# Designs tried in a protein design run: designed miniproteins, single chains, continued (4). Part 76

Each design is a single chain, and the fold is of that chain. pLDDT is the mean over its residues in the fold that is shown.

## One batch from the design tools (miniprotein)

Design m14641
Fold by ESMFold2-Fast:
Structure m14641 (fold): chain A 97 residues (1-97)
Amino acid sequence: SEDELLDFIIEEAKKHGPTYALLKAIDYLIETRPEELIEKALEHGFPEDLPENALRYNGAVLELKEILRKRVNVPEDTSLIDMIKKLIEEAEKKKKE
């Protein structure tokens, strides 16, 4: 579920930082739904002659952006790293009591 993925991202980011958490989230998406990620990249205008690894990676970036935007209220031009930082900040605020 999206909640399980978000919890995974938060825990990885707390242990190893937001960049490592981003890479692990991308790996998770590629492992669990590689064909859906290729389709998503192609639907968003990525070239069909790109290597499958590149299509999967770009599809995972698009999917993560969509999932994170549902959870954090940030400007449209916000980077994935900054979205993850915001996700951690909001999670920490909930645990501060």
Scores: mean pLDDT 81

Design m14642
Fold by ESMFold2-Fast:
Structure m14642 (fold): chain A 87 residues (1-87)
Amino acid sequence: TPEEYAEEAIKYAKEAAETGNLDSAARMAQAFQRAASVPGEEGARYAEKAHEGTKKYYEQSGPDNVYAKAAHLAAETAYETARRAAA
């Protein structure tokens, strides 16, 4: 479900921030994109939740974690697309 994908994205964002694990960063981006791809208000709502959660861990990881930054930017684009589709 979009909620499960949002929670999965946040979980992997935390792992990527704490460990620098590239697989976790990739899985975060994939889970976020799955949440954002659900049409309507539900998809937009969980995309927003995932964006807020991943942003927290991206900020924690700092600017030196280029994979966390790239994954967060991909998630931001997916969130904006989902939000526009729901409007």
Scores: mean pLDDT 66

Design m14643
Fold by ESMFold2-Fast:
Structure m14643 (fold): chain A 55 residues (1-55)
Amino acid sequence: MILRTEALSETTLRVTADDAEAAAEELRRFMEAAGFPVARVELLSPTEALVTQEP
């Protein structure tokens, strides 16, 4: 479950969740389905990930 999302820049979101890998993948799929292509997903810890949109 996603606990928090924070906009770090116009293209980068920080995701905090109990399972950051699963939450980041769900967010990536949602963003791509909504027309926002994802450039990368970076796992910072088991509970934090960065999702970066393509420019």
Scores: mean pLDDT 78

Design m14644
Fold by ESMFold2-Fast:
Structure m14644 (fold): chain A 83 residues (1-83)
Amino acid sequence: SSRERSEALGQEATKIMSKVNDKLEELKELTNDMKLEYSTIASIGIANKDPETAAKKMIELGKKNGLEEIGEEVAKTFLEAYK
């Protein structure tokens, strides 16, 4: 049903965001502003059902900040959570 579908999508989004936010909290190199930017990119990727574009933006954000490996780690965590 429409209700069951909406509930399933909400649970999936919550699970993805939880995993991303947990990874962002572990990454001590990230400022609070950077964490918010990564969280925003992830949220937009989920809303647009476009995880690959979101992952690319996460990698680009890492590269711009001299934290390329960190950006790649966040992108990998997001893609693995999204499936």
Scores: mean pLDDT 81

Design m14645
Fold by ESMFold2-Fast:
Structure m14645 (fold): chain A 87 residues (1-87)
Amino acid sequence: SLAELAVRIAEPAIIREARELGLSEEEIREALEEFRRAVAEAPDPRQLAGTALAAALLLGDEAALAELLAALPPALAAEVAALAAAL
């Protein structure tokens, strides 16, 4: 699902940024649990696509970006690709 894909792409970015900010492993765990909860409670396709896009760009993960674009409906994939090119 898009929600599962967004979590998989976003988690490494969240972990990296949290460690960079000096958060403890417990605080990182709590942040990941909160993120997973938010995704489960409000799985909006545009927000999920935006979160995954931001994470892929932050990590420089071209494979994750390609996988995201392949998973999206064509219209939303075009919007995400345009945003990636504009940044």
Scores: mean pLDDT 82

Design m14646
Fold by ESMFold2-Fast:
Structure m14646 (fold): chain A 86 residues (1-86)
Amino acid sequence: NPEEIERLREYIERGREEFERNREELVALLKELLKLPESEATAKLTAFFDKVWEEVLAKYDEEEANAFVGTFWRELLDLEAELKEE
């Protein structure tokens, strides 16, 4: 269905735009998480994404939310990899 594909593409782009809009704050967050023990960092990152997922699911359907959050998560993991290489 072309309309479904177009809708999901819109939410993928919104997720990427949200990441870019908050890039400086996310860099600061990831740098703080990298200073913590792995278990504590993982718990905080999981709690952060659980909150984002709940907020997005309150506004969007499951497919839209998955496209948005999945894109945001991928961008954040790429940023974390960049920061670890410094």
Scores: mean pLDDT 78

Design m14647
Fold by ESMFold2-Fast:
Structure m14647 (fold): chain A 68 residues (1-68)
Amino acid sequence: GAMAAALAQAERAAGEHTDRLIKEKVDEILKRIEDTLARVEAEGGSAQEDADNLRLAIEYVKKRAEKL
């Protein structure tokens, strides 16, 4: 009984710590991707469709990260 409760508490604490680290890394990666996307959009041309798809992917990842 007591061992299961202690394990669940430890798993929650470890999960919360891991989720925070994942959020920080995701935010760092997203910022780099957003900076790259801004440069690609500034250059224009045939890359616009790829830029649009990348923007959608960034928004998807942000929404998923917010749920962590």
Scores: mean pLDDT 70

Design m14648
Fold by ESMFold2-Fast:
Structure m14648 (fold): chain A 98 residues (1-98)
Amino acid sequence: SAREKEIEILKKRYEKALEDLAKDPTNEQALVDLASTLAIYPELFSDEERDALLARIRAHPRGVELLRYALNLTDSPYAHPDADEAKARFEAELARLE
């Protein structure tokens, strides 16, 4: 039930962040919230949604900082055991930006 409540809160945060990004594609807080959600619960995202998020982060002036922040979250005790895919995607995007 605690995990179910956490997932519900993250889904609501995810939905709000998508709405905020639709209004402003460079909204840093929305990108942080989406990157954090992808790092902790990658299963909430389709491949298309993950790719779209990474493209938005790549276009952002602070994209490198956002990806490094998300990478730190993949090593969090709150990260999903299967977060390795999210970690690999963030590392690949950092390599493209650097």
Scores: mean pLDDT 75

Design m14649
Fold by ESMFold2-Fast:
Structure m14649 (fold): chain A 66 residues (1-66)
Amino acid sequence: MHDYDRGVDYFNDGNYRDAVVYFDRDIRNDPNNPRGYGNRGMAYRRLGNFDTARRYFRIMTDIVRR
């Protein structure tokens, strides 16, 4: 299973801490794909880390606008 798929599974199970780890790995494997940044941002928002979530949403937006 790909790191992205594992991240989504953990997120859906409410395991946001594990979800951010797998989304981070997906980002390392494909740093130009906005999905990893967006999903990592959503997971950090669920953890209450709003500043970290905002940074990842900004990175996602910057990639999409390229």
Scores: mean pLDDT 81

Design m14650
Fold by ESMFold2-Fast:
Structure m14650 (fold): chain A 70 residues (1-70)
Amino acid sequence: LSEEDRASLLRVLNFVDADGAQTIPLATFLKVAEDLGHPLSADARAYLAGFADAQGNLPLANLRKALEEA
């Protein structure tokens, strides 16, 4: 995952994290990125799809840690 993709994902994550949610559907995360004027690349979308749980939800705290550790 590129540094630009990581920065974009963290920007969207900071916005959704402010809402206090513990998990968010992948589709909702993608829509928020588009609404912020920073639609995610194909690589970033693939990364999120691979990170999502069995229900298609993103665990926000785990996602943040993974992006900060990369």
Scores: mean pLDDT 77

Design m14651
Fold by ESMFold2-Fast:
Parts: structure tokens; sequence; C-alpha cells
Structure m14651 (fold): chain A 94 residues (1-94)
């Protein structure tokens, strides 16, 4: 399902962004979030309501990540984004 594909994208995103942040590659972490956003927008194209909620959460996280000054701040932004995205996807399946 589109939700199962979205969940796989989020799991991959968590691993890849954690590795980039640990390497102090904030630009790489930002690029990974931006790429995942485009992929999720495509995966959720047949569910415009969920797509809108997902892209809004990710757009907010992208802006916060651009302002992050430490690995700890960047990781906190990513973790909050993934928590909120998980809630959106669970509400769709409930």
Amino acid sequence: SAIDEAEKILKRLYVETSEAIDANDFAGALALVEEAREELERVLEDDPETRKRVTEVMDEAIERLKKAKSPAEAQAVVEEMLRRLGEVLREHEA
C-alpha cells in the first residue's frame, strides 16, 4: 500500500539522516529530507489530504533543519519530524 511504502521511506530516511548528522554533514541531511519529501509526495499522490499533511510537516522540518547549529539540534528536528509523520500515517490507517 502507499502507507507501507511511505513507512519504508521514513525508516530509510531515519538511518540515512542519522549517518549524515553523525558525520556533521547537515547539507547532506537536508538533501535527504528534501529527496524524501518529493518521493512521499509521489507515493501519496492518490491521497491529497495525507500528502498535504505530510508535506507541511516536512516543509516545517526543512526550515528548522536549515537553522540547526549542532548535531543534537539537527537530530532533534529529524526525530520530531518522523514522530509527527508517523502520527499522520497512523491516523490514515485507523
Scores: mean pLDDT 85

Design m14652
Fold by ESMFold2-Fast:
Order: C-alpha cells, then sequence, then structure tokens
Structure m14652 (fold): chain A 95 residues (1-95)
C-alpha cells in the first residue's frame, strides 16, 4: 500500500540521518535526508490512523532525543526542527 511505502521511505530517511549525523547542517533546505524524512513522515501521517499518528509523534521525539544526545551542535538544530514538527502534528492529533 502507499501507506506502507511512505512508512518505509520515512524509516530509511531516519536511518540515513543517524548514519550521517556529523554531516547535518540543521537546515532542512540543505539536509536532504532531514527534508525527505519530514516530507515522507508528513505524507504517512495523513494516511495513518489515530494510533499510528500517536506512534509517529512519539518516534519523532525519540529521534530528536537521539540527535541531541549525539553531541554534534548541528544535530541539536536538526532536533529542534523535528521537535517543532512533532508539536505541529500533535496539535492536529488533539483536534
Amino acid sequence: SSKEVLKGLADYAEKKILENVEKLTGDVNKDPYLAAYLAFTSAYFTLADKEEQEEIVKRLRELAKKLRDSGYPNAEKAADVIEEFAEELEKVLKN
């Protein structure tokens, strides 16, 4: 299904962010895996049920924590972007 494909693409982009954490700029316009992760996660969220949407928000916050814990200053900036995205999705979920 398109939902499973989007989830797979988001998971792959997450893996690539973590494998290349030292190369992050923290700018979504310059970080192709960060941009891809946000785009595919957004698309997956629109097709997801409420339980899957809650899991998406949780996983976004877990990724942000991993990036902050990496010790790279630009990974902390990327974590801020991901946390803001999680907050926006959580507002949609609570409405």
Scores: mean pLDDT 90

Design m14653
Fold by ESMFold2-Fast:
Structure m14653 (fold): chain A 78 residues (1-78)
Amino acid sequence: VSPAARVAQAVAKALLDAGVDNTTASEIARDVYEAVRAGGFTPEAVEEAVRKALEKHGLSDLTPQAIAAARAALEAYA
């Protein structure tokens, strides 16, 4: 499993745990995966990818939980 896939999976899990439906969580995870793969694996790039994906879906209130999950996944892989 690539680092981008681990980050995307962690974000999806955090969103599902917060009550987001599977379709929306999967779409956000895909957007995060693509953005991280293209933008790199720095904490700043990952945080930006998560923010943009959540804003697109009107879920910016979940940004702290999603970023925490993404950072934890990135740190565990490093």
Scores: mean pLDDT 81

Design m14654
Fold by ESMFold2-Fast:
Structure m14654 (fold): chain A 80 residues (1-80)
Amino acid sequence: AAPQVTRVEPPVAKVGEPITVSWRPGSGDVTVKVYKDGKLVKEITTSADSVTITPPEPGLYTVVVSQPGQAPSEAEFRVE
């Protein structure tokens, strides 16, 4: 099954506040890419069902969770 983002908590955070992104499990490792203003700022490979991100700057962030051979899933969060 393809990974699907199920939760972003909190959906609006302050700079330095941890944000947890959770997804329904696919099989094997997923690649989590974090974008700010269309620029890749972080890339993580993990076998977990969630990742915690601490944003360094305010802005609109996009998280893309992908796995080889499966459709990617994305979600957004805002940092103030």
Scores: mean pLDDT 80

Design m14655
Fold by ESMFold2-Fast:
Structure m14655 (fold): chain A 80 residues (1-80)
Amino acid sequence: MSEKEFEAEVLEALADIYYAIGKLAEQRGDKESAITAYKKAIDLYREALKLAREAGNTDLVERIEKRIQDVEEALKKVEA
């Protein structure tokens, strides 16, 4: 694992935490907190994606792209 791969995985893990916070806020009816958490998750996943691409780890890239899609869909649903 390269340093960039490790950094990408750390950012992915942090983004996963914000995604979970967003889901919990949504479950509790806190729409504003859910939106804020989902946006933070997307920003962190995008940074992780950039590092994963620079590292050339295709599996990590695909996993993070799928996560970004899932969070963006969750965000659209909450904003509806």
Scores: mean pLDDT 89

Design m14656
Fold by ESMFold2-Fast:
Structure m14656 (fold): chain A 68 residues (1-68)
Amino acid sequence: MVEFEEEELQKKVLEAIRETVEALGYDPSLSDEEQKELVIEHLRELMANSEPEEQAIGEKMIAFIEKV
């Protein structure tokens, strides 16, 4: 059986990507790949001005986004 936790996590990540894109004022009709790219770039900008511990969390989030 497909792991329930992985599917639920992927669903939440995709939902968060979509909400972030809309919150940033980008076109929500963009492809999932384009939305991921925008969110990843936004996270990298935030990490550039963050503490090392927050940067580590950001890298984990980027890895999750790239998997969905």
Scores: mean pLDDT 72

Design m14657
Fold by ESMFold2-Fast:
Structure m14657 (fold): chain A 91 residues (1-91)
Amino acid sequence: SLADLSDEELLEALNEWLKLNHPQYKRPLRLGEKFDPEEEPFVYELLNKIQEKYGLPVDGTLDEETLEALKEYVKKYNAQSPAQLLATPIE
């Protein structure tokens, strides 16, 4: 389960999926990185929806609070893989 991964392991798993499915993404997910809505719309939208859902500042930055919220989202939806997590609409 993705919920059992460490912060670094979760980001590594997501980065591997992005590299395979969005090969244009040259910038990996890293703690403290701010993503651009025009260059990285998929990641930017994902982070913004997580930030909005958990009452965090909606700025497209993968800070520690945003990563913690993402991990709670993974637990709530019992996501088993990056594909399942990233293909599922955030509601």
Scores: mean pLDDT 75

Design m14658
Fold by ESMFold2-Fast:
Structure m14658 (fold): chain A 73 residues (1-73)
Amino acid sequence: VSKEEAEEIAKESARRALEAYEEAQKSKDVTKAVGLRLLAIGEAMNGLLMGKKAGSEEAIKIAEEALKKIGAG
């Protein structure tokens, strides 16, 4: 994974994480809310791992900010 590719992955993962988190917060279904929260954490963690593997400081920062926003950072 290139640094540029890791940054792109981190941006997409962060977007998916935040969307899933917002949907979880608005969900009236407890099972759906829990599943969406786990998905949000998984997406953000994937971005962080890819950033670390590629040595992309930008990708790592994007993923860490996403984790912080969803309450897992």
Scores: mean pLDDT 81

Design m14659
Fold by ESMFold2-Fast:
Structure m14659 (fold): chain A 96 residues (1-96)
Amino acid sequence: DPAAADAALSAVHKIGQDNPDAEDERRATIERELARLSPAAALEAARAAVESKHGDALAIAREAYRHYNTPELRELLREAEERRKKLEELLKENLK
């Protein structure tokens, strides 16, 4: 669905640009932007964020799953959580 893909990419782009500093404001922007998306667009947004290694990929995947609770979104949330855990393990190992 080209319209869903376009809406998803626009949402991910806004999340990346409009809230660089404040975590609470960034979460509010994620919640607002994903609430506007259809289920198909929310899935595409979560996928794009996870695949691009977006800084907010975990938060985006969690918010999408909260709204639509689909198996596909649950799998993307799992992938985002695993990637975050691996990143934290690598940072811990390299800081020794």
Scores: mean pLDDT 75

Design m14660
Fold by ESMFold2-Fast:
Structure m14660 (fold): chain A 88 residues (1-88)
Amino acid sequence: LSSLSLEELAMIVDAYHEGDTDGDGKVTREEFIKVLTEKYGLSEEEAERLFNAADKDGDGVIDEAEYKAVLDELIRKSVEELKEIVLG
């Protein structure tokens, strides 16, 4: 997660929300890749890389706990970027 850009973290968060079509708090690899390839124009390989970065336990599903970890890192990076603007 820490190796991902702010944009990549934001795409993972959006793909989780768009892919969670049944509201169970779980997004499959298929749902996630579909969002990234159709909405953002990413290649299947790029989408798989982002899925694997979020799926830390390797179970093939992004659950709510993994989503919260991604969201936390996105917020952390956004705060760091804002601090640079304030200090500059």
Scores: mean pLDDT 76

Design m14661
Fold by ESMFold2-Fast:
Structure m14661 (fold): chain A 91 residues (1-91)
Amino acid sequence: MVEEIEREIRAILESDLPEEEKIERLVDLLLEHGNAATEALRRLHEEGLLSDEEVRAILRALLERRLAELERRGADPELIEAVRRALAAGE
């Protein structure tokens, strides 16, 4: 699975999509595949295909999507607050 996800990430990065749309697709892969997508992202970052700034942008978008999903589900307010703190710590 990691090699397949790595190919999908490379295809997204090489596409002519706006950066915001690329980030959304990468976040979708992380949400769908969890650890396997995280491992693929780490490998591409180590290969220099993703900058530190790009990785931060992807992780921020992931946390924002997680926050929205938790709020939508009516999740525990403490869990929502923990995600908000993680987002604030990046600012």
Scores: mean pLDDT 77

Design m14662
Fold by ESMFold2-Fast:
Structure m14662 (fold): chain A 89 residues (1-89)
Amino acid sequence: SMADEILEWFERQVKKLLEQAEEVVKEKRPDAILELEILEGLLRIVYGVSKRILEKVGAPQEVLERLEKLFEEALKKIEELKKEAEKLK
């Protein structure tokens, strides 16, 4: 369904953003915190757009709940990476 395709697209974007976030910390870049904040901002935009589209196409509640869970887990991961980056200063 269109809802499933949007959810799968969102999952791919989350994976890509988290891989970039992990690389930022691994490289110990001076601007790591700023780069992680930018990636968090992009995650929030992608989530907002995906949620709006899913609501407009009448996605099942289970799909919306899966979207929210993926978003929450990704936010927590970025927050953990920010803490790791601060320890490297």
Scores: mean pLDDT 88

Design m14663
Fold by ESMFold2-Fast:
Structure m14663 (fold): chain A 84 residues (1-84)
Amino acid sequence: KVEELANEVVEKLKSLSQEERYLAIMRAATEVVRDPEGREIGIELAKNARKAAEDPEVTKQLILKGPAGERVAEALKKAIDEVK
């Protein structure tokens, strides 16, 4: 399930401009860090936001890295819909 969500997020990010990808990633990171369980991965997402905007596969690596992956994927899906 989480790998399917990660692939869906990557494909959606690929459909956006690099600037839109950066904004979506930063918005998702801001949402994820609000939850204590997502704090570490949210900070890591924010630190990697520029690299992930250049290469959306970076977001897949972050989603698959640990137990907060589903939370990160859902936050990214929401943020992507907001920056369109």
Scores: mean pLDDT 81

Design m14664
Fold by ESMFold2-Fast:
Structure m14664 (fold): chain A 97 residues (1-97)
Amino acid sequence: GLRERIEELRRRYRELLRRFRRLRAQALALQAQAPSPALQQALLEAEILEGMARIYYGVAMILERKGKLEEAVEELERAIELLEEAIRVLERALAAA
């Protein structure tokens, strides 16, 4: 059902957030040792995308509490898509460095 889907999406979001934090830590360490404008730009883009993902995740939590389960699923899926893009930005920047 929709509640089980919300729990699956929340677990996926948390897994992606842990992966994002690891990649961000690696990118920040590399930027400290060998500063580059490209890596700085990728870090900024990734932080904006993660920030947007957190907003959608927060909205989903409010919608779930109000019993708007289908809308909560949609907002969680948007949060996951944004966080996956943030991860891709960091992975590309780290591979190019």
Scores: mean pLDDT 91

Design m14665
Fold by ESMFold2-Fast:
Structure m14665 (fold): chain A 58 residues (1-58)
Amino acid sequence: SDEELRAQATEIIATGDTSRLQDLVARGLTREHILAAAEEVGASDAVVESLLKIAGLE
């Protein structure tokens, strides 16, 4: 679900563990989920850009 994908994205931002990003993208994680999660935790634009590049969502 969208809520679960956003929660997973929030956890990745909080922990810095990007190993699951590609698996989540295969499950429907979008750029919008990453942006919403980043806003929720106060992540920087640099962190968002790095995650989008790793996820292949540039």
Scores: mean pLDDT 79

Design m14666
Fold by ESMFold2-Fast:
Structure m14666 (fold): chain A 66 residues (1-66)
Amino acid sequence: MKREVVIGTGEGETKEEALNKAREDLQKRLDELAKSHKVTILAEAESVIEHDGKWYASYAAIVEVE
């Protein structure tokens, strides 16, 4: 099976908004892969930073694709 990294990103005025948008973006990318492949999530990680009152988030998944 092929292993790939899929990353969702999000921005918001709060940490929660940025993380939720990043999770939704990741889910959309995983759903696209799942239309033609079997996708198994092996590991996940989140990262969040704040700059000038805006929050930026990434949600990364290591996936196995069949």
Scores: mean pLDDT 86

Design m14667
Fold by ESMFold2-Fast:
Structure m14667 (fold): chain A 67 residues (1-67)
Amino acid sequence: YEGEEVTIYGAGFVGMSGAISLAKEYPEAKITIIDSSQDNVDLGVQLVQKAGGTATGIVKDISPAEA
């Protein structure tokens, strides 16, 4: 069984805007925000929570590893 879970990659201003909209439309949805920047993750989580949603932030240092 699965709840309503959404993962947002890239917590830039566009990603944060999308996460806020999802939190307003689906207040029971659990949103996970992943970015290489702690500041971006923190901002995204705060904005979703301020909109009345539930968010978890994950900082992943996506180092440029050639490819």
Scores: mean pLDDT 69

Design m14668
Fold by ESMFold2-Fast:
Structure m14668 (fold): chain A 61 residues (1-61)
Amino acid sequence: SMADELFAEGVALLEQIAAKRPDLTDAQVANARATLRELARTDPSFLRALNRYLRAELERL
């Protein structure tokens, strides 16, 4: 589904950001992943916007 695709994209971006951010704890990354999963279910339009933001942040790292 589109929600599953947005979740998968968000997780991939989060994992790439976490790899460049050693200051992020495993707990913080796990919590962020849980938030992406909830957004995919409840507000996929917001998740699409968040994924654009995460990609821009990754490009700055």
Scores: mean pLDDT 89

Design m14669
Fold by ESMFold2-Fast:
Structure m14669 (fold): chain A 102 residues (1-102)
Amino acid sequence: MKKLEIKAETRLEGDYAVTKVEIYEDGKLIGKFELRDRVENGVPVAVTPEGRAAAEKLVEYILKHADEIEVKIEGDLPSQALLDALRRAEEAGVKIKGEIRA
């Protein structure tokens, strides 16, 4: 059984919430992804096409490499692309444990 840790930080960059995702195995950085959500008045309203493609690659990576993931999310904005990716991985049978820092 393979376990990964995912650390994600979301920052507002203009009209986009940009989420930088780092994937660790046994404390070693093994992967990086960038996700983007469109923002209006500080609220995520849509995933960009590039963010959607990156989220699909993230899901594929998780499904190939992990049976369980621990997610740590930081930032004042939620990432719709990240949340959608995590939901799809969980629906495919990956165990997800995580905390969204409020």
Scores: mean pLDDT 76

Design m14670
Fold by ESMFold2-Fast:
Structure m14670 (fold): chain A 69 residues (1-69)
Amino acid sequence: MTKEELKELIRTQLEEALKAGVPLDKLVESIINSLKENKDKTLAEAVYEAFKELGLPDEVIEKIKSLLE
């Protein structure tokens, strides 16, 4: 799976979860925990770009960005 394919998958799943009424903070916490567990830079980059495209708060985006360092 390429970064672009992974980004699109994440974006679609986040959009669907938000439409279903899942709280944003719970989604973000779950994703951050998954990124810490997997230590996959490609996954972290894809999540960062998907969050940025969805217009999520800068605080959330910076938290993901710190996982890329």
Scores: mean pLDDT 75

Design m14671
Fold by ESMFold2-Fast:
Structure m14671 (fold): chain A 100 residues (1-100)
Amino acid sequence: DEFRKETIEKLKEMIKELEEILKELKELLKTAPEEIKEFIKKAIERVEEAIKKLKEKLKKVETDESLSKEELQEILLESEILLGMVMLEYAMVKLLVKKS
């Protein structure tokens, strides 16, 4: 249905945003002070896990045509929360790097 297609598109966009954040965190790691490197490394691990989880959700939506509208909405909401948490952590990393 139309909502499934929209859900797939939104999940793909969220994965792309997470992959851009991952790339930027890896660049920050190259120049960060030693004390901040551990914080950035842990942020990278969390972003990689988030990408993995969203890709698993995307595969489920693409392959399981039996998913209800409520189940699709739950997947989308959980994915939006996960992206929001990663974006907040990325903002905190950028602030910490600037203050160092």
Scores: mean pLDDT 88

Design m14672
Fold by ESMFold2-Fast:
Structure m14672 (fold): chain A 79 residues (1-79)
Amino acid sequence: MLSPEELHARLEALLRELTADIRAARSAEEVRAVVERYEPRLQALLEEMKAQNIPLTPEQLALLGEVQEAIAAALAAAA
């Protein structure tokens, strides 16, 4: 099992990488492909954190908000 510290570090790294890849996408199709690629990895980390009763930090909630904003911006730019 991963420690809470390792889970936090992996989640933050994954969210930052996801945001960067979304921002690099040049079409709505590329945005969808990026999200689909990261979704299983993100879900696995969130399920492990939930199983260990580890809350998301304010920084991690902000990073999730950045992912949502990046998706919205990339899809708007591709339209």
Scores: mean pLDDT 82

Design m14673
Fold by ESMFold2-Fast:
Structure m14673 (fold): chain A 73 residues (1-73)
Amino acid sequence: SEYDKALEEAKKALEAGDYRTAVENAIRALQLRPDDPEVRKLLIEALRKLYEEHPDSKEGKFAKAALEGVALP
């Protein structure tokens, strides 16, 4: 399914250090199943790592704003 594909791609990207791809796929999975707490946790971890690795980048600043300002469903 699209959900399983997005979830697996997010996990693989996170393991590979591709935090932007991990965030994109985690968001996709969350959009497909917004009430899934495991996907929410994965997205939060991916956003945290994206910010930690590239805090001064546009992506890192976006990740910080998402973590601090958005109540994820």
Scores: mean pLDDT 78

Design m14674
Fold by ESMFold2-Fast:
Structure m14674 (fold): chain A 75 residues (1-75)
Amino acid sequence: IDKLPEKAKKLVEPEVEKKLAEDPSLNRASAAATSFIKNSEKLSPEELKKAVDVLMDSGDGVAMVAAAVLRVFPP
């Protein structure tokens, strides 16, 4: 997801590329959402808020669900 904060993007990009290499049919937003949940503890509350806003704006169901979970249950 190109609109993620740079630090959050750098944190999840390696896992996104790995997941897409394993399954090319996977949606990049869905792969990013999964990696984001896994690595949410490494993000500051401010970075989490910005990333949640971007994921909610993505229109991808999985990304929006991940954003909602992080918004309600922050690490």
Scores: mean pLDDT 65

Design m14675
Fold by ESMFold2-Fast:
Structure m14675 (fold): chain A 77 residues (1-77)
Amino acid sequence: SELKELAEKTREEAKKLVSDEEFKEGEKHWIGLYEAVEGEKGKAILEGIEKVKEEDPETGEQLLGGLEYARRLKEEE
């Protein structure tokens, strides 16, 4: 829940600092990763993220947070 709240706050702050175009481009990258996770390579990608979290928990949590953010964006479409 804290990670979700942080992601939402960061999104609002970033939206104020960058153009609408730049913000949408960033969201597209996360959506693309989420679509890849739902695809044929999804298991391998998730295993890779789990490996990252094992060696660098902070980076792993950020990757998982970005995927969760992208999942919500896709569900809102």
Scores: mean pLDDT 67

